# Designed miniproteins, single chains, continued (2), part 24

Each design is a single chain, and the fold is of that chain. pLDDT is the mean over its residues in the fold that is shown.

## One batch from the design tools (miniprotein)

Design m4808
Fold by ESMFold2-Fast:
Structure m4808 (fold): chain A 83 residues (1-83)
Amino acid sequence: MEKVEKVAEEIAKEETEIIVKELEAQGIEVSEELREAIYEGFYEGALLLGKALLEGKPIGNEEAYKIAQETIAKKLAEIKAKS
């Protein structure tokens, strides 16, 4: 699934930069560990969405977004609990 992985990497990088910028705007210094964990959360969310689409699963945009959002939220919550 080369195309899905490539797109997931691009989405994860872009979303990670947005979240990092928001955290820094709140006075939070983002460590490399925190940045990597945020990236992984977005990457897994994007991969899950892409795999579901490729496997022809009948998920709507709302369901796909919910899956990605829940995965990302779970990863971010784990990071915040450690930070």
Scores: mean pLDDT 69

Design m4809
Fold by ESMFold2-Fast:
Structure m4809 (fold): chain A 66 residues (1-66)
Amino acid sequence: SSLSREEAIEKLAAYIESQGEARPADEVIEKFLDLFDYDVEAAIQMIDRELAKGMSLAEILARIAA
């Protein structure tokens, strides 16, 4: 990805906030991004798929934070 680590964190945080959730701690966002090798688009696509299955964004974030 052409994004810096900081830019990737901000982009994922902004997406989460745009969905009506409070900004998670940076540690949670970084843990999420680590699962996708800092591919923000892939992380967002996973969130969109889980939301389409009826999972809440809060539940998705809780599972990543655990």
Scores: mean pLDDT 82

Design m4810
Fold by ESMFold2-Fast:
Structure m4810 (fold): chain A 76 residues (1-76)
Amino acid sequence: SSEEKKKILELLKKYFPQIPQEILDYIVNNSKNDDELLKKLIRLLTGSGRRGKEILDALEPIKSIEDKLRKLHELV
């Protein structure tokens, strides 16, 4: 929903203030689900390859998107 997208966007601004708002808006609006959003964000932060996969694997046991974003911030 629009309200859920706003909450995610505010968390992204909080944890990744170095990323321009237009890039965060793009990721939120062009991701079908939390998995796709995380993959796009991780690629932006770490590039493609092994490091991104290792981060995704570390986030897999976490259930909420809010907790995944917090953990991602700790890992990068």
Scores: mean pLDDT 83

Design m4811
Fold by ESMFold2-Fast:
Structure m4811 (fold): chain A 100 residues (1-100)
Amino acid sequence: AAEAAARANELAAESFEELGELEHAAVARELARLAREIDAPVLVTPLIPEKAEEVVERLMEAFGLPREEAEELVERAIAENRENIAAGSPELATVNQPPR
């Protein structure tokens, strides 16, 4: 899901660039990068706070959003990523192991 979402956002960015909507293109590219970054660390940890902060700063730079709006956008993307993990990948590792 994350890689497909990232690719879709990249294609949307190209379309926005052709239309001269550079701000929308920049946001789409940052959303593509966010999807990949969150998916990669999720395979190791659910989220590294330092990565969320970096994405917030980049969205503020690319879109000119106030920090509060950028944080809301990142939080929403994190929530969607968690939902996708819960829905289909991966199986949550538990202490459940066969008795010796």
Scores: mean pLDDT 55

Design m4812
Fold by ESMFold2-Fast:
Structure m4812 (fold): chain A 88 residues (1-88)
Amino acid sequence: SPLEEELRALLEKAQELDEKFAEALKAGDNKEALELIKQLLAVLDQIIALIREILPTASPEEQAVYEQAIAQIQRFQQYLKELQKKLE
């Protein structure tokens, strides 16, 4: 599915941004960390939107997994937003 291929690409991008963000925090580079948080939050929003588009055509088992994924992403977004306030 084109949507599933797009989801995979966004997940790979989110992972790369998360790894760069972790390294920026470890280095004490708060400016770089803030820019990476902004990029990561935008990609996470795109992932949630895309999962919501896939959800109606997914099996019941896949729907449960996707709903759990959305909840997990939303918790991570909240963590990033709180950290963003502390680094500003």
Scores: mean pLDDT 89

Design m4813
Fold by ESMFold2-Fast:
Structure m4813 (fold): chain A 83 residues (1-83)
Amino acid sequence: GLEETIAMFRAIALIEDIIFYSKQGKKEQAKKSLDELLEVLKTLPDEKAIRLIRWALDNVPDPEIQERLRKALEEIEKRRKEK
């Protein structure tokens, strides 16, 4: 629906912000965008959230942000396995 489409575009924009700020060494701005991304991902179906997190992991160079993304991915994957 429209809400999911808006959430998808918002998540993509936030991932692009994280990549941009991480490459510039603006770690606090990158973390703020990550916090917003993690909230948006809660509003998406698990399959779409997983896909977005994997894309972010492939493109975000900051190891601390990568660790937080991996943790979020593991939590979603565990929920899917347990049903």
Scores: mean pLDDT 85

Design m4814
Fold by ESMFold2-Fast:
Structure m4814 (fold): chain A 95 residues (1-95)
Amino acid sequence: SISELFSEILEIIDKVVSPKISEALRQVIAELQKAINSIAEADALMDRVQQVIDAIVEEAQKLRDAEEKKKLERALGILHLMVRAQYAYVREQAE
């Protein structure tokens, strides 16, 4: 389910980036999961999720290994798309 998808993506990212970056991402996902129970608030949180992901990617640009940078960028991109798909599903099921 959605929680399992988040856990799997987090595990993949955690293997590539520093614990500090991983912690920031876990916080973002936790906030978004709470928002999934409220469609009205989820819309605003989707924008904040994107901003936080962008901030993490910018921080990751300091990584010397280009492969590690690209892995993080791709994983975050996939995560965001999956999260948006879940949001769309919840919105469609509204009322």
Scores: mean pLDDT 63

Design m4815
Fold by ESMFold2-Fast:
Structure m4815 (fold): chain A 85 residues (1-85)
Amino acid sequence: EEERKKKLLEEIYELAGQVISKMKELSKATSEEEKAKYEKALQAIEELGEKFKDLFNNGLNTASVEELEELKKALRELLALLNEP
């Protein structure tokens, strides 16, 4: 279980870093299409924050494997949204 949690945390931090990088690029956008994508991503981030509020408040190290898998899935979906053409 500890090895699974460590791998999940590494994957979560990697995905979170990619999301932050993409959001930073998108925040500089001047096109209407890019601004719309940024707004959708902001809404998704707010929903993610609300859904995982207790997890973030207690710290990721206290999370179950199942909770970390759900967070990873949510981050993957967010990154997919940010990578849409």
Scores: mean pLDDT 80

Design m4816
Fold by ESMFold2-Fast:
Structure m4816 (fold): chain A 105 residues (1-105)
Amino acid sequence: MSEREEFLRRLEELIEELREGKDVLKKTEELLKLVREAVKQGLLDGDELAELAERLYEIDTPESWALAGHLALTALRLGASPEAAERAERIIREVTEKLEELVKK
């Protein structure tokens, strides 16, 4: 099995664990660490990061919104395609709006 195939399997496992709502902060940190390592190894491009950001945003928790925003920004930095860049920019806007709604100050 390739490193990319093993990465994708672990990624899907963490996404499902986040949907289950158990240890959300810890699983979010594990997913972020896994994605950062995959980006460093060239296993993920900007288009794949934009798609992943959208999937995480759909989980609809504050932790998943923050992670989705971070991945969307990373997708733009890696030079995502115009369609993926538009998706990433939309996620950044929607995440910012949701996080502003949580500001208690």
Scores: mean pLDDT 81

Design m4817
Fold by ESMFold2-Fast:
Structure m4817 (fold): chain A 85 residues (1-85)
Amino acid sequence: SKFDELLEQARKKIDAGDLEGALELLKQGVDLIKSEKDKNTKLNNISRLIKVLDELYEASKDDEKLQQQLEQLYSEVMQLRFSLG
């Protein structure tokens, strides 16, 4: 799926040290989640995006500004999850 390809590309960016590029791909992933109409697919995609977000957060330990941006994105993703009941 488009979402699967995006998460794969984000992981490749993390491995390459392009952490800003990985963040931009994860933001695109959040937009794809917002547009998803199937509740089960949406919940599954949220869980999968959070795993990559955690990987990026760990990789960004030397970048406090990037970690703050990731915390904001994490908050947005959790709000999406809670909106589903």
Scores: mean pLDDT 88

Design m4818
Fold by ESMFold2-Fast:
Structure m4818 (fold): chain A 69 residues (1-69)
Amino acid sequence: SGREEAARYARLGAAAGQAGDAAASAKYNHLAFEKGTGDQARSAKAGAEAAEAGDAAGSYSGNWDAFLS
């Protein structure tokens, strides 16, 4: 399902963010946003925006919220 695919991308984004790869984190968070819905999509979008701004911790938090949704 789209939700499961979004969760997978959110996990990849979180892992990239923890590794300091902001470009990969942003890419996967955008994919999670495209595939997710509701709170999952909002959390993934927030994570992508944080990664683009260079906020690795914010990106990680948004990705975990998307994964848990």
Scores: mean pLDDT 68

Design m4819
Fold by ESMFold2-Fast:
Structure m4819 (fold): chain A 64 residues (1-64)
Amino acid sequence: AAERRVEWEVYKDGKLVRKETRTVPAGAPYELPEPPFPGKYLVKGRVTAGDGSVGEFEAEVEVP
């Protein structure tokens, strides 16, 4: 079974506030941690599949 590597970074006001890298078993779900405080965050993620395929995403998240 091919594992996936998930890397993510959370930015607030242009500053990196959280960074994590996880190896996820094949077929297992992985959810980003909930933002720790109210505010606007920029989340950057990268998923590398076992075949070397890379998927990237970037999203703005607003926590009330």
Scores: mean pLDDT 71

Design m4820
Fold by ESMFold2-Fast:
Structure m4820 (fold): chain A 81 residues (1-81)
Amino acid sequence: MSPLEKVKELAKKMIDLIKEERPELEEEADAVLEQIEKAKSPKEATNIARRFYIKYSDLLSEEVKEKVLELLKEMEEITLS
């Protein structure tokens, strides 16, 4: 799997976790997932996912935040390689 494909999969998991916690965000989350699919670099996909998390972080449980931050850390490690 390419670094870009791996980061896109992690980014999608992150958005899906937020969508599962907050179903009212489904429409915007689906638009963000489409942006992630169109991303041309690991850094772009990571930045798209990070912006969505930052925007809605206050609405998320601590457990979901911890899982999202673990995914972001993995995405950032791939982006730096």
Scores: mean pLDDT 86

Design m4821
Fold by ESMFold2-Fast:
Structure m4821 (fold): chain A 71 residues (1-71)
Amino acid sequence: GDAARGEELYRELLAGTVGADGAAFRGLSAATIRRILRNGAPGSEVFFPSLRYLLDEEQLEDIAAYLSTLR
């Protein structure tokens, strides 16, 4: 994934839904973030609906790459 493109996509598509600071994704790996965005995370400390229907795999990889930089 491309982290710079992922930052732009996050601001355009997700910041209004999950927060502009990405706080819920801090400390997670890109693979974990991509899985959460694609499939949702029911029954965990972090809960998100599946975005598979709204985002393609390239967008998911780019956003996950960006969010994985947050610590």
Scores: mean pLDDT 68

Design m4822
Fold by ESMFold2-Fast:
Structure m4822 (fold): chain A 87 residues (1-87)
Amino acid sequence: ATLTLPLRLLAAFPVDLDNSLWHLILEDEEGRIAHVAAPGSGLTAEEKEDGSTVLTADGPILVDDFGLPREESLKVRRPFPALEAAR
């Protein structure tokens, strides 16, 4: 799955010991926080120059109800040091 969020990534951490599921925290320009759950497999994030974040994973990406756009974007692979793919 690929999802573009008009939010900046603040934190990413695994919620289990095998890194199969990740919790991401993102923030808008007004300081509102969104919570995202994503599989670790194929998980990548790319920051755009406008401050938006493109998330890609080999499974569904679940976003908290924050009125965020659920637009499927072009697959972009640029790993974050804080984001590790599950193996």
Scores: mean pLDDT 63

Design m4823
Fold by ESMFold2-Fast:
Structure m4823 (fold): chain A 95 residues (1-95)
Amino acid sequence: AAVEEARERVERELEEARREIEAAPLPEEAKEVLLRLVELRARELLRLFEKGPEELTEEERKEIERISELLTQAAAAIEAGDLERARELLREIEE
């Protein structure tokens, strides 16, 4: 029940974030990068809620930590206006 509720919340928040980004007075390049960032964050949150931290293997835990660090760096790059760096970091996650 708690996992299903968390999943539904993440999915709703992702849809709301997409609408807010599309409505924001930002360049299309910035919107593209922000949309990808929120999609990747939602994906990782759903993975955590599905398994729970106690059910993760050591490799899965390290991968989630790596992705979380890349997402944090991408968010910082967006705040600094470095959209090229943000795209590079998001592409790294997609590997």
Scores: mean pLDDT 73

Design m4824
Fold by ESMFold2-Fast:
Structure m4824 (fold): chain A 61 residues (1-61)
Amino acid sequence: SKADLLSYAHARIAELVAAGRLSPAQAAAVLNAVYDEIDRKEGKLSKAEVEELIAALVEAL
């Protein structure tokens, strides 16, 4: 569901902050972009596609 994808994205980004891979400010920017994409796609994304999107956004920082 859309709610499950949002929760998954939040948890994954929180793990990157805990690992020192993202600052809180960077995490907020990535999270907002991922939430916007999930909303735009009406939740029609796999967890793997969400992970790929997070990776691409982090690489673009």
Scores: mean pLDDT 83

Design m4825
Fold by ESMFold2-Fast:
Structure m4825 (fold): chain A 62 residues (1-62)
Amino acid sequence: SLEENIKRLLDNVPEELKERAAAFIYIILKKNNVEIPDWLKELAEKASPEVIKQAEEIYKLL
């Protein structure tokens, strides 16, 4: 499932980057109208507002 794939991806991300990775995934899923798991939203919300803005800017380049 998509949720399982996201969990596996985050498990392979260094601890210091997990919140940033979660924020990036959250932005991608939200902009594509995909249902977001509560645990992913909670993790992404722990990222600073600056990280969220960076994720949105990176998404624009894709």
Scores: mean pLDDT 78

Design m4826
Fold by ESMFold2-Fast:
Structure m4826 (fold): chain A 87 residues (1-87)
Amino acid sequence: DELIEELERKHREKLEELLKRYEPEAEEARENNDLEKYKELQKELYLELMEILGLPEEKIEELKEMIKNNVPSSEILKFLEEQILEL
C-alpha cells in the first residue's frame, strides 16, 4: 500500500522513536509472560500511532472504546487500516 509507505516515510522519525521506546518493554513483557503488561503496551502503541498519523480525536476515541471493550487485535488492525486509507 503506497499510502501507508508514504505516511511511514513522512513520519519515519516519529515512528522509529516510538518503536525504540516500546520494543524493550514489549520484549521484557513477552519474556516474563506478562500478558496484561503486553496488552497494555499494545494499546498505548495503537493510540500513539493514531496521534502520529494525525487522525481526528473522534477516531482516537473510537480506538480507545474498542480497546476498553477488548475487541480482538485483528479488528483493531482493520480499523487502523481503514483510517489510514481515508487519509
Scores: mean pLDDT 70

Design m4827
Fold by ESMFold2-Fast:
Structure m4827 (fold): chain A 72 residues (1-72)
Amino acid sequence: EKKEKEYEELKKKMKELLENGEGDAEVFNKYLKYLTENEDYETQAEFNYYLAKKTGLPVSKEELLEALLKRK
């Protein structure tokens, strides 16, 4: 289940990673693992869409969500 404080902290870390173009692999992996373990594929797809938009990759949220669900 989602906690407001936890999401605020994760959003802040995610923003720092994307802004610097580097990223702490541990923080990034923990964030993705958290979403995967909670089966929050919708939020995971939104996160991946945000990354794609930031890096200029031409993908849609629907395609990302479908890919995640297809793995199941």
Scores: mean pLDDT 65

Design m4828
Fold by ESMFold2-Fast:
Parts: structure tokens; C-alpha cells; sequence
Structure m4828 (fold): chain A 104 residues (1-104)
């Protein structure tokens, strides 16, 4: 998934510079489509899908952008490491935030 990692790194840099919720939604959506095209990691796809749904529903623009950044950073951590404990740690951090906001 070298191509997936490169696309996600480029999208994360764009997201860190985003000033609007609409920009954050576009960047995360493009990242999700890249993951679907270049990866068969179902857990990663579902994580990004849920992050995008939560991002779209978050009314606070700064919180929405911050959630997008955290989700993208976690996705990259999962893709870049073979350490299962690090992968689980990244996943749980983002899922906790998503659950507290939308699924509580």
C-alpha cells in the first residue's frame, strides 16, 4: 500500500492547512476513495467512513477539522506499522472520539 500511504500523507498535509469544514470533508472523502481503490483493509475503510460521517455532522468547524486530522493520522499509523499494539492504539483513539460525538 505504498501508493495509499503517499496519497494519505499528501491529503493529511492539505487537511492541516484546511480552514473550513467543507475543505476537511473534501480531503477526507478523497482519502477514503484512495484507500478503497488501493487497499483491501476493510477496518481502515470503515474507520474512515465513520470519521467522514461524524465530520459531516459536527457543527463546530474547528472540531470537525481536528477530528479529520486525528482520523487521517491514525489511518497513516495503521498503514505504516506492522506492530499490532500500535495499530490497535491508533484505532481506539479515533473510535473513542467518534463514539463520544455521534454514537453516544
Amino acid sequence: SEETIKVLEEQLERLKKATTKEEAIRVVREALEAVKKHSDNVLLIRLLERALETLERETDEAKAIALGVRAMEAALEILKTDDVAKQIGALLRVLGDIIDIELA
Scores: mean pLDDT 78

Design m4829
Fold by ESMFold2-Fast:
Structure m4829 (fold): chain A 56 residues (1-56)
Amino acid sequence: MKQIDDLVQQAAKALAAGDVDKAQALLDQAKEIGRKQGIPDQQVVDMAGDAGGAAL
């Protein structure tokens, strides 16, 4: 689960820096890992939203 949190945090930081392509790639990777761990896409998206909100 830590690797998903790390990828979500990195995606949020990339988005804040204006690197949309990097943020999208990291978020897609987090979703793929989440699916293998039984975590729904919605939960990964919610984590990314929370991380982005906290960074702002």
Scores: mean pLDDT 73

Design m4830
Fold by ESMFold2-Fast:
Structure m4830 (fold): chain A 58 residues (1-58)
Amino acid sequence: MGMSGMATSGGGSSEESRATAGGDVDAAQRTLEGGKAGGSPGMEGSGQAALDTARAAA
């Protein structure tokens, strides 16, 4: 699996990190919805993976 360690922001603050991760989750959700609406399985898959990553990072 080709996971990347690139995140929006890396910090040792629990609450601040959670707030940042919330934005990433929202962006991933939009990508997933766009994939579904546009009929793009690849985009849907990318959105799902990004959502899972953002959720795990939060």
Scores: mean pLDDT 66

Design m4831
Fold by ESMFold2-Fast:
Structure m4831 (fold): chain A 69 residues (1-69)
Amino acid sequence: EKQAQIDAEVEFALLIIKATVARLAGDYEEAVKYYREALEFLRKNGFPEEDIRRVEQALAEAEKKLKEA
């Protein structure tokens, strides 16, 4: 179970890295995709509310940028 927990944390970290890189590059479509995947992953794997809220905020910001341009 501890190995599965570590694997889950790594998978989440990779999704956030992909989303953040896309957002910094101005690729808001890609950023939204990875933030959504990260949010679903967090909810499915019972991550803390703090992590969920942080990703929800990042997703909302990326979606706003996508709508602007």
Scores: mean pLDDT 80

Design m4832
Fold by ESMFold2-Fast:
Structure m4832 (fold): chain A 91 residues (1-91)
Amino acid sequence: DPEKAAEAGRRSAEKAAELGYQGNVDAGRKHAQDGAIEAAKLGKGDTGARMQSNAGAAGVHAASLGYQFGKEGADEGARIGMEAAEEGAKN
C-alpha cells in the first residue's frame, strides 16, 4: 500500500528530526534508515526501492538539520522528509 508506505516514511522523518533537535543525531539517522526499510516493505517493486532511497536520505538530512539549527531545523527537516516520503510513494 503506497499510502501506508508514505505514512511510515513521514513518521520516520518526523522522529529523526525530533531526535536531531534533541542532540541525538546518530539515533535520528538510525530511525530514518529503519523507517525507510519499513516503508520499502509496504511498497511494491520500484515504489519500495524509491521509498527506501528518498525517505532514508531525507530522514538523515532531517536529523542533521534538527541538530544544527534546533527546533527550526527540526521543523524544516521534518517537512522535507515528509515530502520525500510522499513523492517516493508515487510511481
Scores: mean pLDDT 65

Design m4833
Fold by ESMFold2-Fast:
Structure m4833 (fold): chain A 64 residues (1-64)
Amino acid sequence: SAALDQTRADALGAQAAGYVEYLTGQPAKVLSASVTGATDGTAVVEAGGKKYTATRRGGVLSVE
C-alpha cells in the first residue's frame, strides 16, 4: 500500500540521516527517500551543505 511504502521510505530516510550525521558530525536533512520493496530503496540526505546518496539493498545501508 502507499501508506506502507511511505512508512518504509520515512524509516529509510531517518536511518540514512542518522548514519550521515554520525559520519560527518553535522545535522542531516532528508531531501528525498523512496523504496522499491521491503528491503530496498534510496535516500538523498544533506549535511554541511553536501548531498549524500544512501542505498539500501537486502536491508543493508551504504552511503556515498
Scores: mean pLDDT 82

Design m4834
Fold by ESMFold2-Fast:
Structure m4834 (fold): chain A 113 residues (1-113)
Amino acid sequence: MVSKATEKIPGLPDYLKNLDKYEIDEDTTLYSAVLPNGSVLTIILLKNDKLDLDFLRALERSGHYILIVLPEEKDYSEELKDLKNVRVVSQKDPEAFKKAVEELIEKADKNIL
């Protein structure tokens, strides 16, 4: 038995084991998971601090709940002020990542009720 082969991202719930991975460019990797309520959680891993705001707006308009993971802590609150279903965390803060995932899942659940 080969042990535990592929958890894509630490801090995701066990039921999100089937993540679809998309390499958008050399600095941007996107993971998508379908939540139990049918909503989509999209996790964007960035190797730089450049956000494609038009892409993020298009994803939110399509009903996605979006978590952005940056290599370093950076405040995008002003640039993201019109995006209610987006959270930004640093890859160096796993507790903030876990909390943001939990908050986005709860928000997706409440929006279907």
Scores: mean pLDDT 71

Design m4835
Fold by ESMFold2-Fast:
Structure m4835 (fold): chain A 79 residues (1-79)
Amino acid sequence: REAVEEIARHFRAAVEALENGDVDTAKEHLLRGMLIAAELEGLDVEALRPNLQRVVDSMTPEELLETARAGLEAAERRL
């Protein structure tokens, strides 16, 4: 389950970056985790990439933290 482990690592890194005030690093990790999760669910990652990038770029730090924590919890439940 290396894909789920990679998703968990990215969401965990996003939470850590946000706790350190590094919003840009958090956005990069959140986007990567979301793209890997989309691929794992059989979605067209390349079709979703520009929309997910825009959504992540529009998020506040509070929204990023909530999303990253939810994603980490969901990924950990799949391990």
Scores: mean pLDDT 81

Design m4836
Fold by ESMFold2-Fast:
Structure m4836 (fold): chain A 79 residues (1-79)
Amino acid sequence: MGRLLAEGVLTGDREKVEAGIDELEKQGFKITEEQRKELLAIVDEYRERMEKSTDPEEVAKARKEAMERIQKILDEIEK
């Protein structure tokens, strides 16, 4: 159920990431301060890479890495 988090990270939208975290907490998942910081770090890093990238291959790699990092954190939150 990390679609809102994934959308927020991949668009560089911190507000969507925070909304996605709140939605997971409402579902009963406990999100630590460290996990919240990591999700926001991922959005900042991906946004910076997108803004500076001139290579479609680098963009695709950045997207894959961001999605893998999100999934790892979501797996930790899931249990």
Scores: mean pLDDT 75

Design m4837
Fold by ESMFold2-Fast:
Structure m4837 (fold): chain A 74 residues (1-74)
Amino acid sequence: MLSEEEKEQGELLIELAEYYLETYGHLLSPEEKAELRRAIAELREAIEKNDREAYKRAQTRLMGLLNRLSRRYA
C-alpha cells in the first residue's frame, strides 16, 4: 500500500506533468502528447489502486519522460 507521502508526491508529479502539457503542449508532437497523457493516467491509476509496485513503475516512467521532453525543448 502507498504511504500518504508517496500519494502526495505522485499527485504533485501529475500536476507538474499537466502544467507541462498545458504550457508546452503546442511544441510536442501528437505522439509525444499521447505518451505524456498515458504516463499521467498510469500514475493516477496506481495511486487510486494503492499499488506501490505500479506506482514506482509509473513514477519512474513519467519522470523519465518529463526529463527527456524538457531536454529536447530547453
Scores: mean pLDDT 83

Design m4838
Fold by ESMFold2-Fast:
Structure m4838 (fold): chain A 122 residues (1-122)
Amino acid sequence: DEEKGRTILENAERVDEFVNEEASKLSDETVRKAVRAITMAETTEAALSVEEFLDPETVENLRELRRIAEERYKELLSKLSEEQQKLLEELRKKIREAAFSTDPAKVEENLKEVKKLIEELN
């Protein structure tokens, strides 16, 4: 479904922009880097879920970005508290739910929860 694919790509871009803006308000550099890494991993995964609508070069670039994002997040885990790790996993779930949603109301609801979780990480 090309229309659904376009909606997911647009949602992934919107989620990435929104989370990067909210993450810029975080005082802890390690937490901010972790939030950005999770966001890149989940938004690239969402874009790859509709890879049939993308050219092969774009697909390969997204796979590499997802790999880099996962690697960066893994490296940062040792510098994060157990509480921060739990909040980041909940954040990751909400980012995924927002990026993969085709329902504008669910995207908005999940972005509101994402903002709250980022505020709890500060």
Scores: mean pLDDT 86

Design m4839
Fold by ESMFold2-Fast:
Structure m4839 (fold): chain A 90 residues (1-90)
Amino acid sequence: MSPKTMAQIAEAARAALLANPDGLSFKELVERVAKATGVSPSTAAEAIQRLVARGLLETVYDSNGEELVRLTPEQLRALEEYIEELRAKA
């Protein structure tokens, strides 16, 4: 995945999660990011999984065991720094 594409996906994920501070399901986040960026849902899913693996996004489970993706204030700063780094390499 190109740095430019990852930066676009990361920014879209940031925007969606800031609008939904309690979190979004992985499926809903993927759908919102794909719609915002024009990438395929599979490309958005791969990129979001990479952001989670890097610790830039938090995963939590609700009382029913449903996985939600969230962005903490600490992760917001790290994610913004990562987006700027990606843009510099694009």
Scores: mean pLDDT 83

Design m4840
Fold by ESMFold2-Fast:
Structure m4840 (fold): chain A 96 residues (1-96)
Amino acid sequence: EELENLPLELIKFIRKLVEEGKLPDEEISEEAKKRAEELVEKYKRPKSWIYPIAVILDKKLASEEEIEYWLENRVPLEYLIYKAYKEYIEKLLKES
């Protein structure tokens, strides 16, 4: 998939959701979590990246190849959060 740049306003909105603890708590498999940990370690990203990647993997929202591309090309954490919680974030944006 082509590398997308999120609008600054959307990045700020996602960051606020993270800071306020407003992201939904997803039940994810231990397998997806372990795989996310392996990818985060491989690309030397902070532990805060594990959970969004685990959600993407568990829900099959993107291929592992796409996730590795994002990690290698240093996309912002907010992009991964947007991918993990796209429907939730878009719903909140429509309600405001």
Scores: mean pLDDT 78

Design m4841
Fold by ESMFold2-Fast:
Structure m4841 (fold): chain A 60 residues (1-60)
Amino acid sequence: SPEVISLEFRRNLYRAIISTNRFIAERMRDINPELAAQEEATAEQLERQVRELERRIRSL
């Protein structure tokens, strides 16, 4: 359905952003631990959104 396609697109987009934020966090960990923690916190928030999207897709 169009709704499933839209949700899957958003899920995949968020997964790509999470990957980028975690990559930045890893590289900044020893240089700027505060920035690394912030990027990880952002990734965790997006992972929460991904889990919600996955639940919605599963319920359709």
Scores: mean pLDDT 88

Design m4842
Fold by ESMFold2-Fast:
Structure m4842 (fold): chain A 88 residues (1-88)
Amino acid sequence: MAKPTEEQLDLDVKVALIEILLGIAKSDLAHSTGEVREVLERSIRELEEILDQAEKAAKAGNIPEVDKLYERAVELFRRTDEEVERLR
């Protein structure tokens, strides 16, 4: 089996972190209603798109793209958390 490089492991970790953020958002959605639910549904859709792109970029070894997508996922999660807290 091909052994992943240290750089590839870092990419896989960033993809896994995006997946964790998506899982947290989906868990919060399950207990949400009204405007909070609408905000979470939109953010989950965007996070799923970011995760798909990040998985493809990581497989290609595209470090700058994975870094960009990871930062985008973190910012989206942060903004969603702020919007949800304002609505509660």
Scores: mean pLDDT 81

